# Designed miniproteins, single chains: the designs that were tried, part 60

Each design is a single chain, and the fold is of that chain. pLDDT is the mean over its residues in the fold that is shown.

## One batch from the design tools (miniprotein)

Design m2067
Fold by ESMFold2-Fast:
Order: structure tokens, then sequence, then C-alpha cells
Structure m2067 (fold): chain A 69 residues (1-69)
């Protein structure tokens, strides 16, 4: 069975690939997601996992906006 972290990782990978056209930004964002999930306890709630991933995605959007300037 896939863990909540594994399911979240698969879902966010699909989201990042659909949302960002920049390959470098996609790679960096996925690396940050993997780091955030590695730092998250295995018994963390779905809400905690979503909050940590959400912050990574929020930072990626800021970087994407800065590249458009």
Amino acid sequence: MLSPKELARLSVEAYIRETFDDEELRKKTLERVDEALAATPDDASVEEIQERIGKVIEEAFKEYEEKLK
C-alpha cells in the first residue's frame, strides 16, 4: 500500500508538471518537496503534509513570477 507521503508526492509531481512549463523550476520544486517530505515524520497528519508541500509550492510560484519580470 502507498503511504500518505507517497500519495502526496505522486499528486504534487503531477501538479508541478501541469502547472510549470520551466523544466529547471519543476526539478528544483520537486527536490524541495522531497526534502520537505523527508523532514516530515512518518506519523504526520495529512494536514501537516499538505501544509509543508503547500509552502514549497508557494515559494515556487514566487520564483516563477520573478522569472516573468
Scores: mean pLDDT 78

Design m2068
Fold by ESMFold2-Fast:
Structure m2068 (fold): chain A 86 residues (1-86)
Amino acid sequence: SEDEKNAKKAIEYFDKAIEAARQGDEDTAVEYLNKGIEYAKKVKDKKLLIPVLRRAYEVLRAAQESGNQKAVDAAIKAINEINKLL
C-alpha cells in the first residue's frame, strides 16, 4: 500500500540519519531526520507509525552516543512530530 511505502521511506531516512550521526555529520543527520518526518506525516495507518517511532528513538540514541547536539535536537523533534500523528 501507499502507507507501507511511506512508512518504509521514513525508516530508510532514519537509518541514513543514524549513519550520518555516527560519522559526526550533524547537518546530514538533520536533513535525513527531516525527510523521515515528511514521509511519516503521509502515513495514515497509525500501526505503521509504531516501527517509525521506534527507529526515531534509535536515531536519538545514535546522536547522543556521538555527542551530536544538532542531531539530538532534530531526533527529539522527530519523536514529537510522530507522537502527534498517534
Scores: mean pLDDT 88

Design m2069
Fold by ESMFold2-Fast:
Structure m2069 (fold): chain A 90 residues (1-90)
Amino acid sequence: SLAEEALRLARRGLRLAREAIRLLGKSSNPSKRSLNLAIAAAIAAAGAEFEAEHLIKYGGTKEQEERALRAAEEALRLAEEALRLAKKDL
């Protein structure tokens, strides 16, 4: 289902955002931009994971599943960018 796809993408996004935060924590000179993006990505991915899990457990409309998928896709995009920037701070 779209909700199951959203959950997979959200969980991937959360893993990447956590890795970005971990790398920034090891940097002696992390940029504020990189840190802010990594935190924003983690929040977005956690929210998308919660929404997708809720839809899988309780059900929802097709529109809700499509919205959850879009939220998860955006969270993953932010997390991938956050990780890319975090690697530059090393």
Scores: mean pLDDT 88

Design m2070
Fold by ESMFold2-Fast:
Structure m2070 (fold): chain A 66 residues (1-66)
Amino acid sequence: MERIKRAREEAKRYEELAKKYRELREKLLEDPSQEKEALEYGKLAAEYEGLALRYEGEAGALENRL
């Protein structure tokens, strides 16, 4: 089912983006002068994490309908 597949692909894509920005944030936190930039990346990571969860939930709901 293409719709379920697309939702799972979107969820995975946003999860990867969230992971990328979390890793960038952790790296920036090693330098106190980059703390504000780290906060911005933390916000982006949280936003993408939320999107990933939303698409995963949609895919699961569609899958349960069979």
Scores: mean pLDDT 80

Design m2071
Fold by ESMFold2-Fast:
Structure m2071 (fold): chain A 120 residues (1-120)
Amino acid sequence: AEKIPPLLELLKDDDPEVAEKALEELKKLVSDPEKLKELFPLIVPPLIELMKDEDPLVRLRAVLLLGEVVRNATPEQLEPYLPQLVPLLEALQKDESYALRYVAQQTLATLRARAPAAVA
């Protein structure tokens, strides 16, 4: 848990290799459902802020990590964040970056499948 805020900040690093290594480590941590139970409230609010970042690459890395979180989270963990995540992912489907539009679409589809309330 203590390493999560520093790893999230590294997603904004100017060195793409540093940012990609941080993303890979964060994905490994959230792929374990037991670790994700502890880390969920530490990861999701900062991810929402990173998805609003001025840098399209930072937004892309944030959505890629969110996709991993959504695949491994329970519906009950996701439900409190649906009012923030669904409109934000819908907005990102209209982003300037083709890659970000694609990843946002995939993440929203996964979120809808994992948390049926997002479909309504």
Scores: mean pLDDT 82

Design m2072
Fold by ESMFold2-Fast:
Structure m2072 (fold): chain A 71 residues (1-71)
Amino acid sequence: GKALEAAREVAKKVGSDTLSIQMAGTAGGLAYERGGVGPGGGSGATILASSQKKDTLTPEEAAEGAVLGGR
């Protein structure tokens, strides 16, 4: 959905190390729907909501946090 699309766009700008973040986009979508501003889910939601704020989270951190937050 829209969360995954936004995550893919950000991942493309960050670089090839964003493979994990592309997968985390789905989990980030779930966290975002729940209002994922917590430690785990917040990473994925940040990618979706703020393309300019991608500096505040790394691809690895976003993937790990978003996937865990989606649980």
Scores: mean pLDDT 44

Design m2073
Fold by ESMFold2-Fast:
Structure m2073 (fold): chain A 55 residues (1-55)
Amino acid sequence: TDAEAAAVREAALQASDDTEFVFPDDEAGRRMAEAARAARREAGHSTDVIRIEPL
């Protein structure tokens, strides 16, 4: 949902590089992972901490 994407963006922007974000390998999880990657990329942070894995 849009609320989930917004929450993920906020968490991704505030997290340090030693915080990992893991999302399920489904449509919603991939959407949330892209929101996190976009937020960190916009802020000039590494996207290497964002992972997609089957849960």
Scores: mean pLDDT 72

Design m2074
Fold by ESMFold2-Fast:
Structure m2074 (fold): chain A 86 residues (1-86)
Amino acid sequence: SVEEQARRAALEMLRRMLPDLSEAEVEELFAALLEAAKPLEEEAEKNNEYLNPVEELERLRPDLPERFHPAWERLLAALREMEAAS
């Protein structure tokens, strides 16, 4: 399914950016990011807008539980570095 393919791709990207995290930690972070992104994705869909990954990640911070903020900051730094290299 499209949902399974998207989940698999996202988890693979997270593992590549955060290779020191366990499988369980990556899945927990992914679930928290999806939950925090829901309001942003709903608003973007309603307004027919596209958010790039860096913008989306920056905007979801207030809705992300504090315990995930260290991993979130590392992910944001990795995404910005990838964008600068492109």
Scores: mean pLDDT 76

Design m2075
Fold by ESMFold2-Fast:
Structure m2075 (fold): chain A 81 residues (1-81)
Amino acid sequence: DESIERLLREAREEARRALEEVRRLLEEGRREEAEEVREAMLRRFDELIELGRRVSERLAREFEELRREFEREYEEIVREV
């Protein structure tokens, strides 16, 4: 399904860009703005998980996994800077 593959690719790309922005903001000492970026991305994942549940449990689990990966990577960036 092209639309499902596109949603997964877009979600991964959005997460990657959000993490890059978070790192940049934290390096600049803009911690509150970095937290806002994190919260916005987590809300986006929650929307995608809900969408996934309407399509299939497998798709919902894929988005849940991406959300967990994003949070793990965010925490690693916070520890590094």
Scores: mean pLDDT 84

Design m2076
Fold by ESMFold2-Fast:
Structure m2076 (fold): chain A 92 residues (1-92)
Amino acid sequence: SEEQLREALKLGPSAAANYVILNNVPVSELQKIATPDELRAIAKELIRIYAVMTRNVQEMEELLKKLDEDPSVTPALISEILKKLQELREKK
């Protein structure tokens, strides 16, 4: 729920990222509640979680660099990582 998402955001970007993954929260809903800085912090946490699941440090570094070079990609990047994480969960 929106209220639970707001509470996760108060706990920090790691809690928010985990809530978004577990509850399949769309980026559009997250954008209504989170600030641009909170979105960037969540994107970095999602990239780290994805890297742990795939065990691909190089892809993690490339995604983090892309985010640092162009912050405007943050919503699209969050959407792409969430889609990849969902696909990884559904395959097993």
Scores: mean pLDDT 81

Design m2077
Fold by ESMFold2-Fast:
Parts: C-alpha cells; structure tokens; sequence
Structure m2077 (fold): chain A 61 residues (1-61)
C-alpha cells in the first residue's frame, strides 16, 4: 500500500539520520543488538522502491 511504503521510507530515513546520517558501524551494532539484518534491509528496500517509482514518474515528464 502506498501509505505503508511512505511510512517505511520515513522510518528508514529517520533511523539513518539518528545513527549518523546514513550508514555505518552504529547501524550494524543496532541490528546485532535488537533486530536482524533482513528486517532492516526489507524496510530500506521499501524506501528505495517508493522513491524510485516517484523518480521515474517525474523524470518521464
């Protein structure tokens, strides 16, 4: 659902900002401490898919 995709993108963005603004050891440590990597990757994938779709629509105009 578009709303769920948007929420996933926001959550992934906020997580990246909170742990150093993108990627790094801090995010990996958080995954090891409380979440598995596949769950985090899934949320990030939703974010990428949502942004990519919007980008294609805009670029196609």
Amino acid sequence: APAADALGARAAGQLAERFGGGDGAAVSKAIEAGSDASTIARAANVSVQSGEGLGRVGAGM
Scores: mean pLDDT 48

Design m2078
Fold by ESMFold2-Fast:
Structure m2078 (fold): chain A 104 residues (1-104)
Amino acid sequence: SVEEKLARLQARIDELRAAGKSPVEIIRELLDEMLRFIDEVEDPEEAKTLGLQGLTLAVNIAREEGHPLADRLAEALKRAFDENPSVEEMKEILRELRAAVDAA
């Protein structure tokens, strides 16, 4: 379910924080987990919901740490909300953000 996948994302964030991972490493792992979960979901609306809620978690992590990625992630979240992208377009957004995280 979407709720179970979201709970797993939160548990993964908590695990990575406990392991002393940087905000960039946590966001990277979160984006990778989101891409895996979207591939597991058959319902396109559930996949989009996971993408939006996963991006919201990434924005919150970056903002809490005062990281420069916060604005980039927030822009992507706003565009995803406003434009209602397809599952394929959502995956492209997540992959583009993953590349931006690696460049940070």
Scores: mean pLDDT 84

Design m2079
Fold by ESMFold2-Fast:
Structure m2079 (fold): chain A 90 residues (1-90)
Amino acid sequence: SAAEEEARIAESKKRLEELNKKLRELAKKVAENPELLPEIRAQLVEQARAEGLELDPASLAAIEAMVNSLLDPEVTVEKILQAMMDALKK
């Protein structure tokens, strides 16, 4: 139904907006404490291994691109995904 589709779209948009807000908060913390970048990278690598993902060079490059996106104060989920996709193409 139209109401169910609107509810799903609204929920997806709300989650994306909440993620973008959290990413900007994290980017601000990284700008104040650049030493957090290696810790965030290590946590992402550990999480990927815990999920059973094979950490090939392309996957590691994608994680690096994600972490480096936190240096952008205007970071968004879409920017992170684009950076990861660009890393995977190389």
Scores: mean pLDDT 78

Design m2080
Fold by ESMFold2-Fast:
Structure m2080 (fold): chain A 92 residues (1-92)
Amino acid sequence: DLEKILRVIGISLQLIGLEFDFELIKNSNLSKEEKIKKLEEIKKELKELIKELERLLKETEDPELREYIKKVLERAKEFLKEVEKELEELKK
């Protein structure tokens, strides 16, 4: 299913972009308040991507595509934990 493959690739690329933005925000001279705001935005987008990946996984029967979706989903969930950890440190 080419459409599902292209969508998972699109999500994977968006995830890479969010990871890049996270590192830029983390290492920036932005105020604590501005960093919190931007990281909450990343967290929101990341949760939406996770929901879409979980939906795609439920709709996918192809074993190779399922395995690829699972890997992207695991990466997204690990990244969410990193974003949440940084937010907790900033809110102290």
Scores: mean pLDDT 89

Design m2081
Fold by ESMFold2-Fast:
Structure m2081 (fold): chain A 65 residues (1-65)
Amino acid sequence: MEAYFVRFPRELSPEEAAALIASMGGKVLYLSGDAALVQIPEGTELPADWTASRQGPVEEQPSAF
């Protein structure tokens, strides 16, 4: 699993966003307003209208730097 910091549209409630993440096999580590720290399975795509930033994989991953 990889850790991501995500921001979801204000139209989605935090509960709805958490349910979507859970439906993808992920889990919410922290939830605050329109943002969450989550873990999701590798290869899982987040909705296109969400902003996602990889927070650092829990394991060694190929990196651009």
Scores: mean pLDDT 71

Design m2082
Fold by ESMFold2-Fast:
Structure m2082 (fold): chain A 90 residues (1-90)
Amino acid sequence: SEEQKKLLESIEKLIESAERAVKNGDPEGAVVAAKQALELLKKADLPNEVKIKYLERIREILKGVLELDPSNEEAKELLKEVEEEIEELK
């Protein structure tokens, strides 16, 4: 559907934005974008294999955030949530 296509485009853009934020040394921007992408992924009607691939990208983003800001509690909580979601979908 067009709605599903727009949802996928939004998820991809948010993940790309978060990846760029990490590369630019912006842990706050990365967390905001990663959190939004995770919320959309949870609502998306997608095959588990597709969700896992996006969740693995978000996991790597959050690990990058924690390399820049090791005390970021929101990033730690999101990382735990992402890892739990990946295990549930396997």
Scores: mean pLDDT 88

Design m2083
Fold by ESMFold2-Fast:
Structure m2083 (fold): chain A 55 residues (1-55)
Amino acid sequence: SSQVQQALQQAQDALRESQEMQVAYDRGEATLDEVRQASLRTTDAVQRLIDLLQS
C-alpha cells in the first residue's frame, strides 16, 4: 500500500539523518540533545512501519 511505502521511506530517511547527526556530533557540530532527538524520530518511524505491517 502507499501508506507502507511512505512509512518505509520515512524510516529510511530517519535512519540516514540519525547517522548524519552522529557524524556531526563526532565533529563537534551537533549536541547530544540533537542526537537524542534524531534517535527518537527513527524509533517513531520504525514503530509506525511495524504497526502498518502488523495490521
Scores: mean pLDDT 87

Design m2084
Fold by ESMFold2-Fast:
Structure m2084 (fold): chain A 75 residues (1-75)
Amino acid sequence: MKVTLKANTGVYEIEVPEEKANYEVLKKIDLPYGVSLGQTGEREFELTVRRGYDGGIPADRIAKAVGGSATLVEK
């Protein structure tokens, strides 16, 4: 199942198992300092990162934690 993460550096698509595509699972992932995850829709999530940092590393960490992969689809 694909879940869209919107970051200030671009839009990332993450392939996630449906049973793990929920806010409580995603919220518990160890993200870098200055990164936060919010839910904006049923299967839409927003990453907020500090200015000067990209969203790729947080997207990759989320993908790895759920057993999926992350791809930048829009800059």
Scores: mean pLDDT 68

Design m2085
Fold by ESMFold2-Fast:
Structure m2085 (fold): chain A 74 residues (1-74)
Amino acid sequence: SHMDLERARQAVREADELARQARRQGLPVQQQLDAEVAAGMARISLGVGKATGDYAFGAEQAERQAERARRVLA
């Protein structure tokens, strides 16, 4: 659905911003890499949702990756 697509896009934007915050804060390299991987996986999840039409799955997976990025910065 359009709502699920927007959820996935929002999760990608959040994960990307958290990865940028990890770099700006000068977190240890491993934490910066973990946040960047989470952001990349969120983008892949959005892409899978678009390719398959399963926007609900894409949104759920992208939101899980945004949560992973949030945990890195906690």
Scores: mean pLDDT 88

Design m2086
Fold by ESMFold2-Fast:
Structure m2086 (fold): chain A 97 residues (1-97)
Amino acid sequence: GKLSLDEAKQLIEKYTKELVENLKNENYDQAVEKAKLICKILKKYSSDEKHNLSDLTIQELKKFPQELADKAYLVLLKVCDDDIKDLLHEAAEKNEL
């Protein structure tokens, strides 16, 4: 079934944390899978909701040390389609990542 917006927010928080934890532990393959799950969620929503969820993703990354946040952001950019990549880039600039 379609995820509610609240369920999507909870999953983005969960997968962003798991993405960073896997990068910290040098589990790159698992980090890539978590990034793909975030991108899959973002792709399901309308343009306005995609902007809000992309913003949330960057805000969650900013809770971690800068070096880990930067690595996680680069993994997201590598695995996401260009439309989601552009949204994440805009969110990163807005949130000063």
Scores: mean pLDDT 84

Design m2087
Fold by ESMFold2-Fast:
Structure m2087 (fold): chain A 117 residues (1-117)
Amino acid sequence: GRPLTVNRDELIARIQKEKKRPEKASLEELLEYAVELAKEALAKGDEPIIVYTTDDEEVAREIAEEMRKAGINVHILRVPAEASPEESAALGQQVAQAVTANAGKPVLVVLLRVPRP
């Protein structure tokens, strides 16, 4: 299957472009859109892997809770805001492990960007 990479700004831009709402997309609208993208991918025979990036730990938690309610398996990975090539490679392996653990099921990987100490 082909992974779906979803960024919050890209989701907001798509929702606005498709005239779904005139206002900035709420968290609920972003979650509904991500669920619909996953359902569309499943209907096409794809194994949907949604990668969502956020800097807000509470947003990551709320997304995880709502996606789990929708029957989507969720993995939250903490990543530095400015990842090195080595950190990016390690992140890629963690995403691959999450995908493998959820083979044949929709999965959301939340990349929580954290400031470096």
Scores: mean pLDDT 60

Design m2088
Fold by ESMFold2-Fast:
Structure m2088 (fold): chain A 75 residues (1-75)
Amino acid sequence: MKEEEVYRILLEEAGLPEEEAQRFINLAKEKMGLTDEEILELLKRIVENSKGKAKDAVEAMKAAFEEGIKPEPLP
């Protein structure tokens, strides 16, 4: 149930494609150790504080999750 609400916010409020929404959730859970409830509260805060730039704010957060755990790209 909370997972469905997280997914809805990513798709409808942030305007992410379904694949990118699922990737955000997976990164937040697997890499950051967040629960569905913690992800939901984080997304609500991002959407409320972004003042109409929710997509940019969520994409920036997704990039930060990736950067914190991604190995150095080989050339």
Scores: mean pLDDT 71

Design m2089
Fold by ESMFold2-Fast:
Structure m2089 (fold): chain A 99 residues (1-99)
Amino acid sequence: MELEEVDPALLEAQRAAMELLKNGSDEVIDRLIELAEKSGKAGRTILLATGVELARKNPELYQRLVEKLKERGLDDIVQELEEAIAAGLTPGEIVDRYT
C-alpha cells in the first residue's frame, strides 16, 4: 500500500524471535522486547506471535518473557498474550489479523 523504509530493528526482532523459539535465553528475551518496542505495531505483532508459540513450546521461557514484559510496564501486551493463548490463536492467525 505505502512505500515503507526497511526497519533494521524489525528484521532483528524477527531473528530474535526465531532464536528464542529454538534456543532461547533471558538475553534473547530482552533483545526481542527492545527491538519490538522500536518497531511499533509490526514489532508488537511479532512479540505477540512469538509469545503464543513460546507458551506452547517452552512454558518456562514464556513465563520469563511475561515477567520481563511486566518489569517494563508492558502489562497490556501480557494481557493480549494471555487472551490470545486462551482463545487458541496460532502465530499465523495473529499475523493475519494484524496485517
Scores: mean pLDDT 76

Design m2090
Fold by ESMFold2-Fast:
Structure m2090 (fold): chain A 106 residues (1-106)
Amino acid sequence: MVEEGLKAGGEGAKRAMRAAAKGGPEGAREAEEYGREGGRRAAKAAGASEEDRRRAEESARGGAEGGGRRAEEGGPGGRGSAEGATAAAISVIGGGMEAAIAGRRA
């Protein structure tokens, strides 16, 4: 169900946000990893097709990568860290939700 995909994506997003909140390069890298993993889990839980899972993973990866880059640029406790965490969370949730909707079509 859509709820299962959103729950898995939400867990990944929370971990990504906590990692980004630490700030610095280490926090940025952890945020990227958790974002990517969350996207994969959300798509899988939603029962998405192989094509939709690939799109969800790509979306989550891109968002997490962009978020990590912004977190590094913002420095520890900077505005960039918060923006990076938000971007990663949105990408993970969006990818999982898109996969869940696609999986339930037809």
Scores: mean pLDDT 59

Design m2091
Fold by ESMFold2-Fast:
Structure m2091 (fold): chain A 102 residues (1-102)
Amino acid sequence: MLQKAVVTTSASEITVKEGEDATVTATITSSEPIAGVSWVDEEDKEVDVEITESALIGKNLTVTFTFKNLKLEDTGTYYVVATGAVTGEESRGSGIKLTVVP
């Protein structure tokens, strides 16, 4: 039985200053190939985040994301979503609280 992928992140809370970048690493453990990894906000709207590094070692896909040039309005909770290539199932990580300060 193909199990749903497990998504974990390097941080649960991040605080950065306005104009700085925030980097988060997601580790996706899957028994199937991953078709895609995206970020969504609290309303499940996709947010544009740069993928700066990725590595696949066995069943573990590690993807490093960079939120660039953060503004005060970027403060919120964001989620990693991984989509299975065979099942098409979406696996969601625990929320990351991003706080941008002046």
Scores: mean pLDDT 78

Design m2092
Fold by ESMFold2-Fast:
Structure m2092 (fold): chain A 78 residues (1-78)
Amino acid sequence: MEEKLKELEKEIKKIVEEHGGKVHESGIVGNTVSFLISVPEEQAEALKEDIEKLAKEYGAEVKLTELSPRVLAVEVTL
């Protein structure tokens, strides 16, 4: 489980970087990987779709919370 969560964290960080975003905070608590990210407004929808696709592949649940137009809180639970 811990290895699977670490791989999921790495893959999500890659998706954020691919969309020109930045990871401000990340961590693992229990079965959840949490992120605070900023992303260009034009890339926000594509980022969301890629994260949801990755989570579906892992059988995980995604919670995306828009804190501002360019700042998202992301939680992925296995």
Scores: mean pLDDT 83

Design m2093
Fold by ESMFold2-Fast:
Structure m2093 (fold): chain A 85 residues (1-85)
Amino acid sequence: MKIIIEITFKDGEVKKFEIEKDLPDALLPLLAAKLIAELRGLDVVKLGEIKQLSENEFEFTLDGRKYRVIIKKEGDKIYIKVEEL
């Protein structure tokens, strides 16, 4: 399963990743949080609660910064869009 992750930071920087891995839907927001932690040099233990806002929308706080996650499935591909708020 192909997972395409696009992360937009508050300063306008955009990071894109493509990962070939089969993951349960429940772990997709955690994958996004882990990538952001790695990009910012932060330990994932600074991750707050991952809140589900709707069927496809999630929110979390990492080291005092808030992120919104939107997940869309299209065929064999999963698109994860993350925005720093």
Scores: mean pLDDT 78

Design m2094
Fold by ESMFold2-Fast:
Structure m2094 (fold): chain A 130 residues (1-130)
Amino acid sequence: DELLRRALEWAKERLSSLPFPPSEEDLRDILLELLYALLHNRLPEKPLSDEEKEALKVEVAQGLVDGDDRVLEAIRTAERILAEALVEVYGLPEEEAREIAERVATAVVLEGLRQVLPHVRFRLDWSGWR
């Protein structure tokens, strides 16, 4: 898929522009940009606004609550692309890059779930559990 190749190149370019180690906020921004690209079938033309980031977190969380396999696949794909970019840009071990990407993806999803279901707590396991 040409979009997946472009998304990986985008993530690598974004990481290359950041000092090492990148902040948790920077990693969350990159993950949200990847989620945007996968859910809207196009790369963002400009950095996402705070309002767009919040709307996207809610969209992702609502899709998970509704059992939307498209949203679940987008999260898994964005996490995988972020991990690949961390390995290729910084030379991190694959396992460490995967753990970082999983942590970042989980944080984004949980923040969206807190907005959709403020008094409910969810545990998400991206090791293939559904």
Scores: mean pLDDT 82

Design m2095
Fold by ESMFold2-Fast:
Structure m2095 (fold): chain A 80 residues (1-80)
Amino acid sequence: MDLTNRELAEGLERAGERSESLGDYFTSGSAYRLAGEIYEALGDHERASEFYRRASESFSKAGDNDSSREFLERSRRLRS
């Protein structure tokens, strides 16, 4: 179960990177958010924090400042 969830999160990371390279920052932010949620559910707070930070950066570039702030705060809490 955990391995399959990690494989899904890795797929979401690749999808986010692809969307980011295409300038689709809202889709990349959503993919990174989902990867972060999976890692958080798995107890991998370091990886979850990293992906929430990446989601925040992507949402900021998309102009979604509310989502950007939310996920930056969540990232910081997981590293505190």
Scores: mean pLDDT 85

Design m2096
Fold by ESMFold2-Fast:
Order: C-alpha cells, then sequence, then structure tokens
Structure m2096 (fold): chain A 57 residues (1-57)
C-alpha cells in the first residue's frame, strides 16, 4: 500500500537502523517488514525500532 517513494524511505530507514544497531537488528527488522505487507503496519514497525534507536542517541 506504500507509494514507491515511501517504500524506499522505509527500506532506507531499516538499513540505517541495522547498520547502527548491528546485523542481527537488521535481520529482525527485515523479517518484521516481510511479515507486514500492509504499508501502515510496516511503517509502524519501523517507527517503533526508530524510536528505540533515537532514545539510545
Amino acid sequence: SLTPEARAAVERGARDYGRKSGADAERMIRLALAGEDDGDAAVRTLAGFGRQLSAEL
């Protein structure tokens, strides 16, 4: 349900989070995104991980 631009932004964010939090974190995010083919659910999952990363920063 995401536009191509929104999907690219979500994918970029997931990769950046994985690079900062480690390879295992990237795998977990990719699995969560793969399980959430609905755009809104994918965005919420990524936002949750992003909030945790932001709290660590």
Scores: mean pLDDT 60

Design m2097
Fold by ESMFold2-Fast:
Structure m2097 (fold): chain A 80 residues (1-80)
Amino acid sequence: SKYAEEARKAAERGEGDKAAQYTIKAMNDGDVEAAGEGLYAASLHATRGNRDAAIGAMKGSEAGSKNPYGQAAADLAARR
């Protein structure tokens, strides 16, 4: 999904809210797995490969926490 790529770019810039919003857009397109992987990859990149910190950042996002799909995407990415 193009929105998963935009989520990665937003996280690389330190824009966690935008990363979460792009993940939600990808999920609205029915691409839940790609959205979860995109946001996880973006968070992993932002945390220099620290997986626990990346998952924490996804779950701690204000935008993501207000949307139940943001939590689902984080949990899906964490299974990898």
Scores: mean pLDDT 59

Design m2098
Fold by ESMFold2-Fast:
Structure m2098 (fold): chain A 97 residues (1-97)
Amino acid sequence: KEKEIRKKIKDYLDGKIKASDLSEEEMEYAIELVKDSNRSEKYIKILELMYKVGVELAALTLKLLLHGYPPEEILEELRKAGVPEEVLEEIERIFKE
């Protein structure tokens, strides 16, 4: 099970599968992997916020963060994906801390 979840996350980050192929459990596991790494606390806060909005949007956010997209480009991609402006304003505040 764990090996299969890790493979799905990797396949998604590599562009081999769609965000809709990821479950809530698999996305929760991905967020825990980020927590266990030396990643920024800001990344964790943003991912947890996006997970509450939706799994597919959380998956998109994870991909953009891990591929090193700058904050302005992440916000623009999330806006194009239909994330509410109130949520985008919260993400922007987290990035500016």
Scores: mean pLDDT 81

Design m2099
Fold by ESMFold2-Fast:
Structure m2099 (fold): chain A 76 residues (1-76)
Amino acid sequence: SALIEEAIELARKAMAASLRPELIERGIEHARKGDIESAIKDLEEALKATEAAAPSAEVAEARRYLREAIKLLRSL
Protein backbone atom coordinates (compact mmCIF):
# COMPACT_ATOMS: atom_id res chain seq x y z
CA SER A 1 0.00 0.00 0.00
CA ALA A 2 1.29 3.46 -0.95
CA LEU A 3 -0.06 4.85 2.34
CA ILE A 4 1.89 2.26 4.37
CA GLU A 5 5.08 3.07 2.43
CA GLU A 6 4.57 6.84 2.99
CA ALA A 7 3.93 6.26 6.72
CA ILE A 8 7.14 4.17 6.98
CA GLU A 9 9.20 6.93 5.33
CA LEU A 10 7.73 9.58 7.68
CA ALA A 11 8.47 7.36 10.71
CA ARG A 12 12.03 6.79 9.44
CA LYS A 13 12.57 10.58 9.23
CA ALA A 14 11.51 10.87 12.89
CA MET A 15 14.15 8.33 14.06
CA ALA A 16 17.07 10.81 13.92
CA ALA A 17 15.57 12.96 16.71
CA SER A 18 13.68 10.24 18.63
CA LEU A 19 14.29 9.26 22.27
CA ARG A 20 12.89 5.81 21.43
CA PRO A 21 14.17 4.85 17.92
CA GLU A 22 13.60 1.16 18.79
CA LEU A 23 9.84 1.81 19.07
CA ILE A 24 9.79 3.49 15.65
CA GLU A 25 11.78 0.57 14.17
CA ARG A 26 9.33 -1.94 15.71
CA GLY A 27 6.36 0.11 14.44
CA ILE A 28 7.82 0.14 10.91
CA GLU A 29 8.28 -3.65 11.07
CA HIS A 30 4.64 -4.13 12.17
CA ALA A 31 3.44 -1.86 9.34
CA ARG A 32 5.46 -3.88 6.78
CA LYS A 33 3.77 -7.07 8.04
CA GLY A 34 0.32 -5.44 7.76
CA ASP A 35 -0.16 -5.29 11.55
CA ILE A 36 -1.44 -1.72 11.46
CA GLU A 37 -2.83 -1.67 15.03
CA SER A 38 0.54 -2.71 16.54
CA ALA A 39 2.35 -0.24 14.26
CA ILE A 40 0.13 2.65 15.46
CA LYS A 41 0.61 1.59 19.11
CA ASP A 42 4.42 1.56 18.80
CA LEU A 43 4.53 4.91 16.97
CA GLU A 44 2.19 6.49 19.56
CA GLU A 45 4.56 5.30 22.34
CA ALA A 46 7.48 6.86 20.43
CA LEU A 47 5.48 10.09 20.08
CA LYS A 48 4.80 10.15 23.85
CA ALA A 49 8.56 9.84 24.48
CA THR A 50 9.17 13.02 22.43
CA GLU A 51 6.79 14.90 24.81
CA ALA A 52 9.30 14.29 27.65
CA ALA A 53 12.19 15.68 25.56
CA ALA A 54 13.58 19.21 25.90
CA PRO A 55 12.01 21.50 23.26
CA SER A 56 14.01 21.77 20.02
CA ALA A 57 13.34 22.22 16.30
CA GLU A 58 14.46 18.64 15.65
CA VAL A 59 12.10 17.21 18.29
CA ALA A 60 9.20 19.33 16.97
CA GLU A 61 9.86 18.06 13.43
CA ALA A 62 10.08 14.44 14.65
CA ARG A 63 6.72 14.89 16.44
CA ARG A 64 5.13 16.17 13.20
CA TYR A 65 6.52 13.22 11.19
CA LEU A 66 5.23 10.71 13.79
CA ARG A 67 1.77 12.35 13.94
CA GLU A 68 1.48 12.29 10.14
CA ALA A 69 2.65 8.64 9.96
CA ILE A 70 0.06 7.64 12.61
CA LYS A 71 -2.64 9.62 10.76
CA LEU A 72 -1.89 7.80 7.47
CA LEU A 73 -1.97 4.38 9.17
CA ARG A 74 -5.28 5.25 10.91
CA SER A 75 -6.78 6.13 7.50
CA LEU A 76 -6.39 2.47 6.39
Scores: mean pLDDT 84

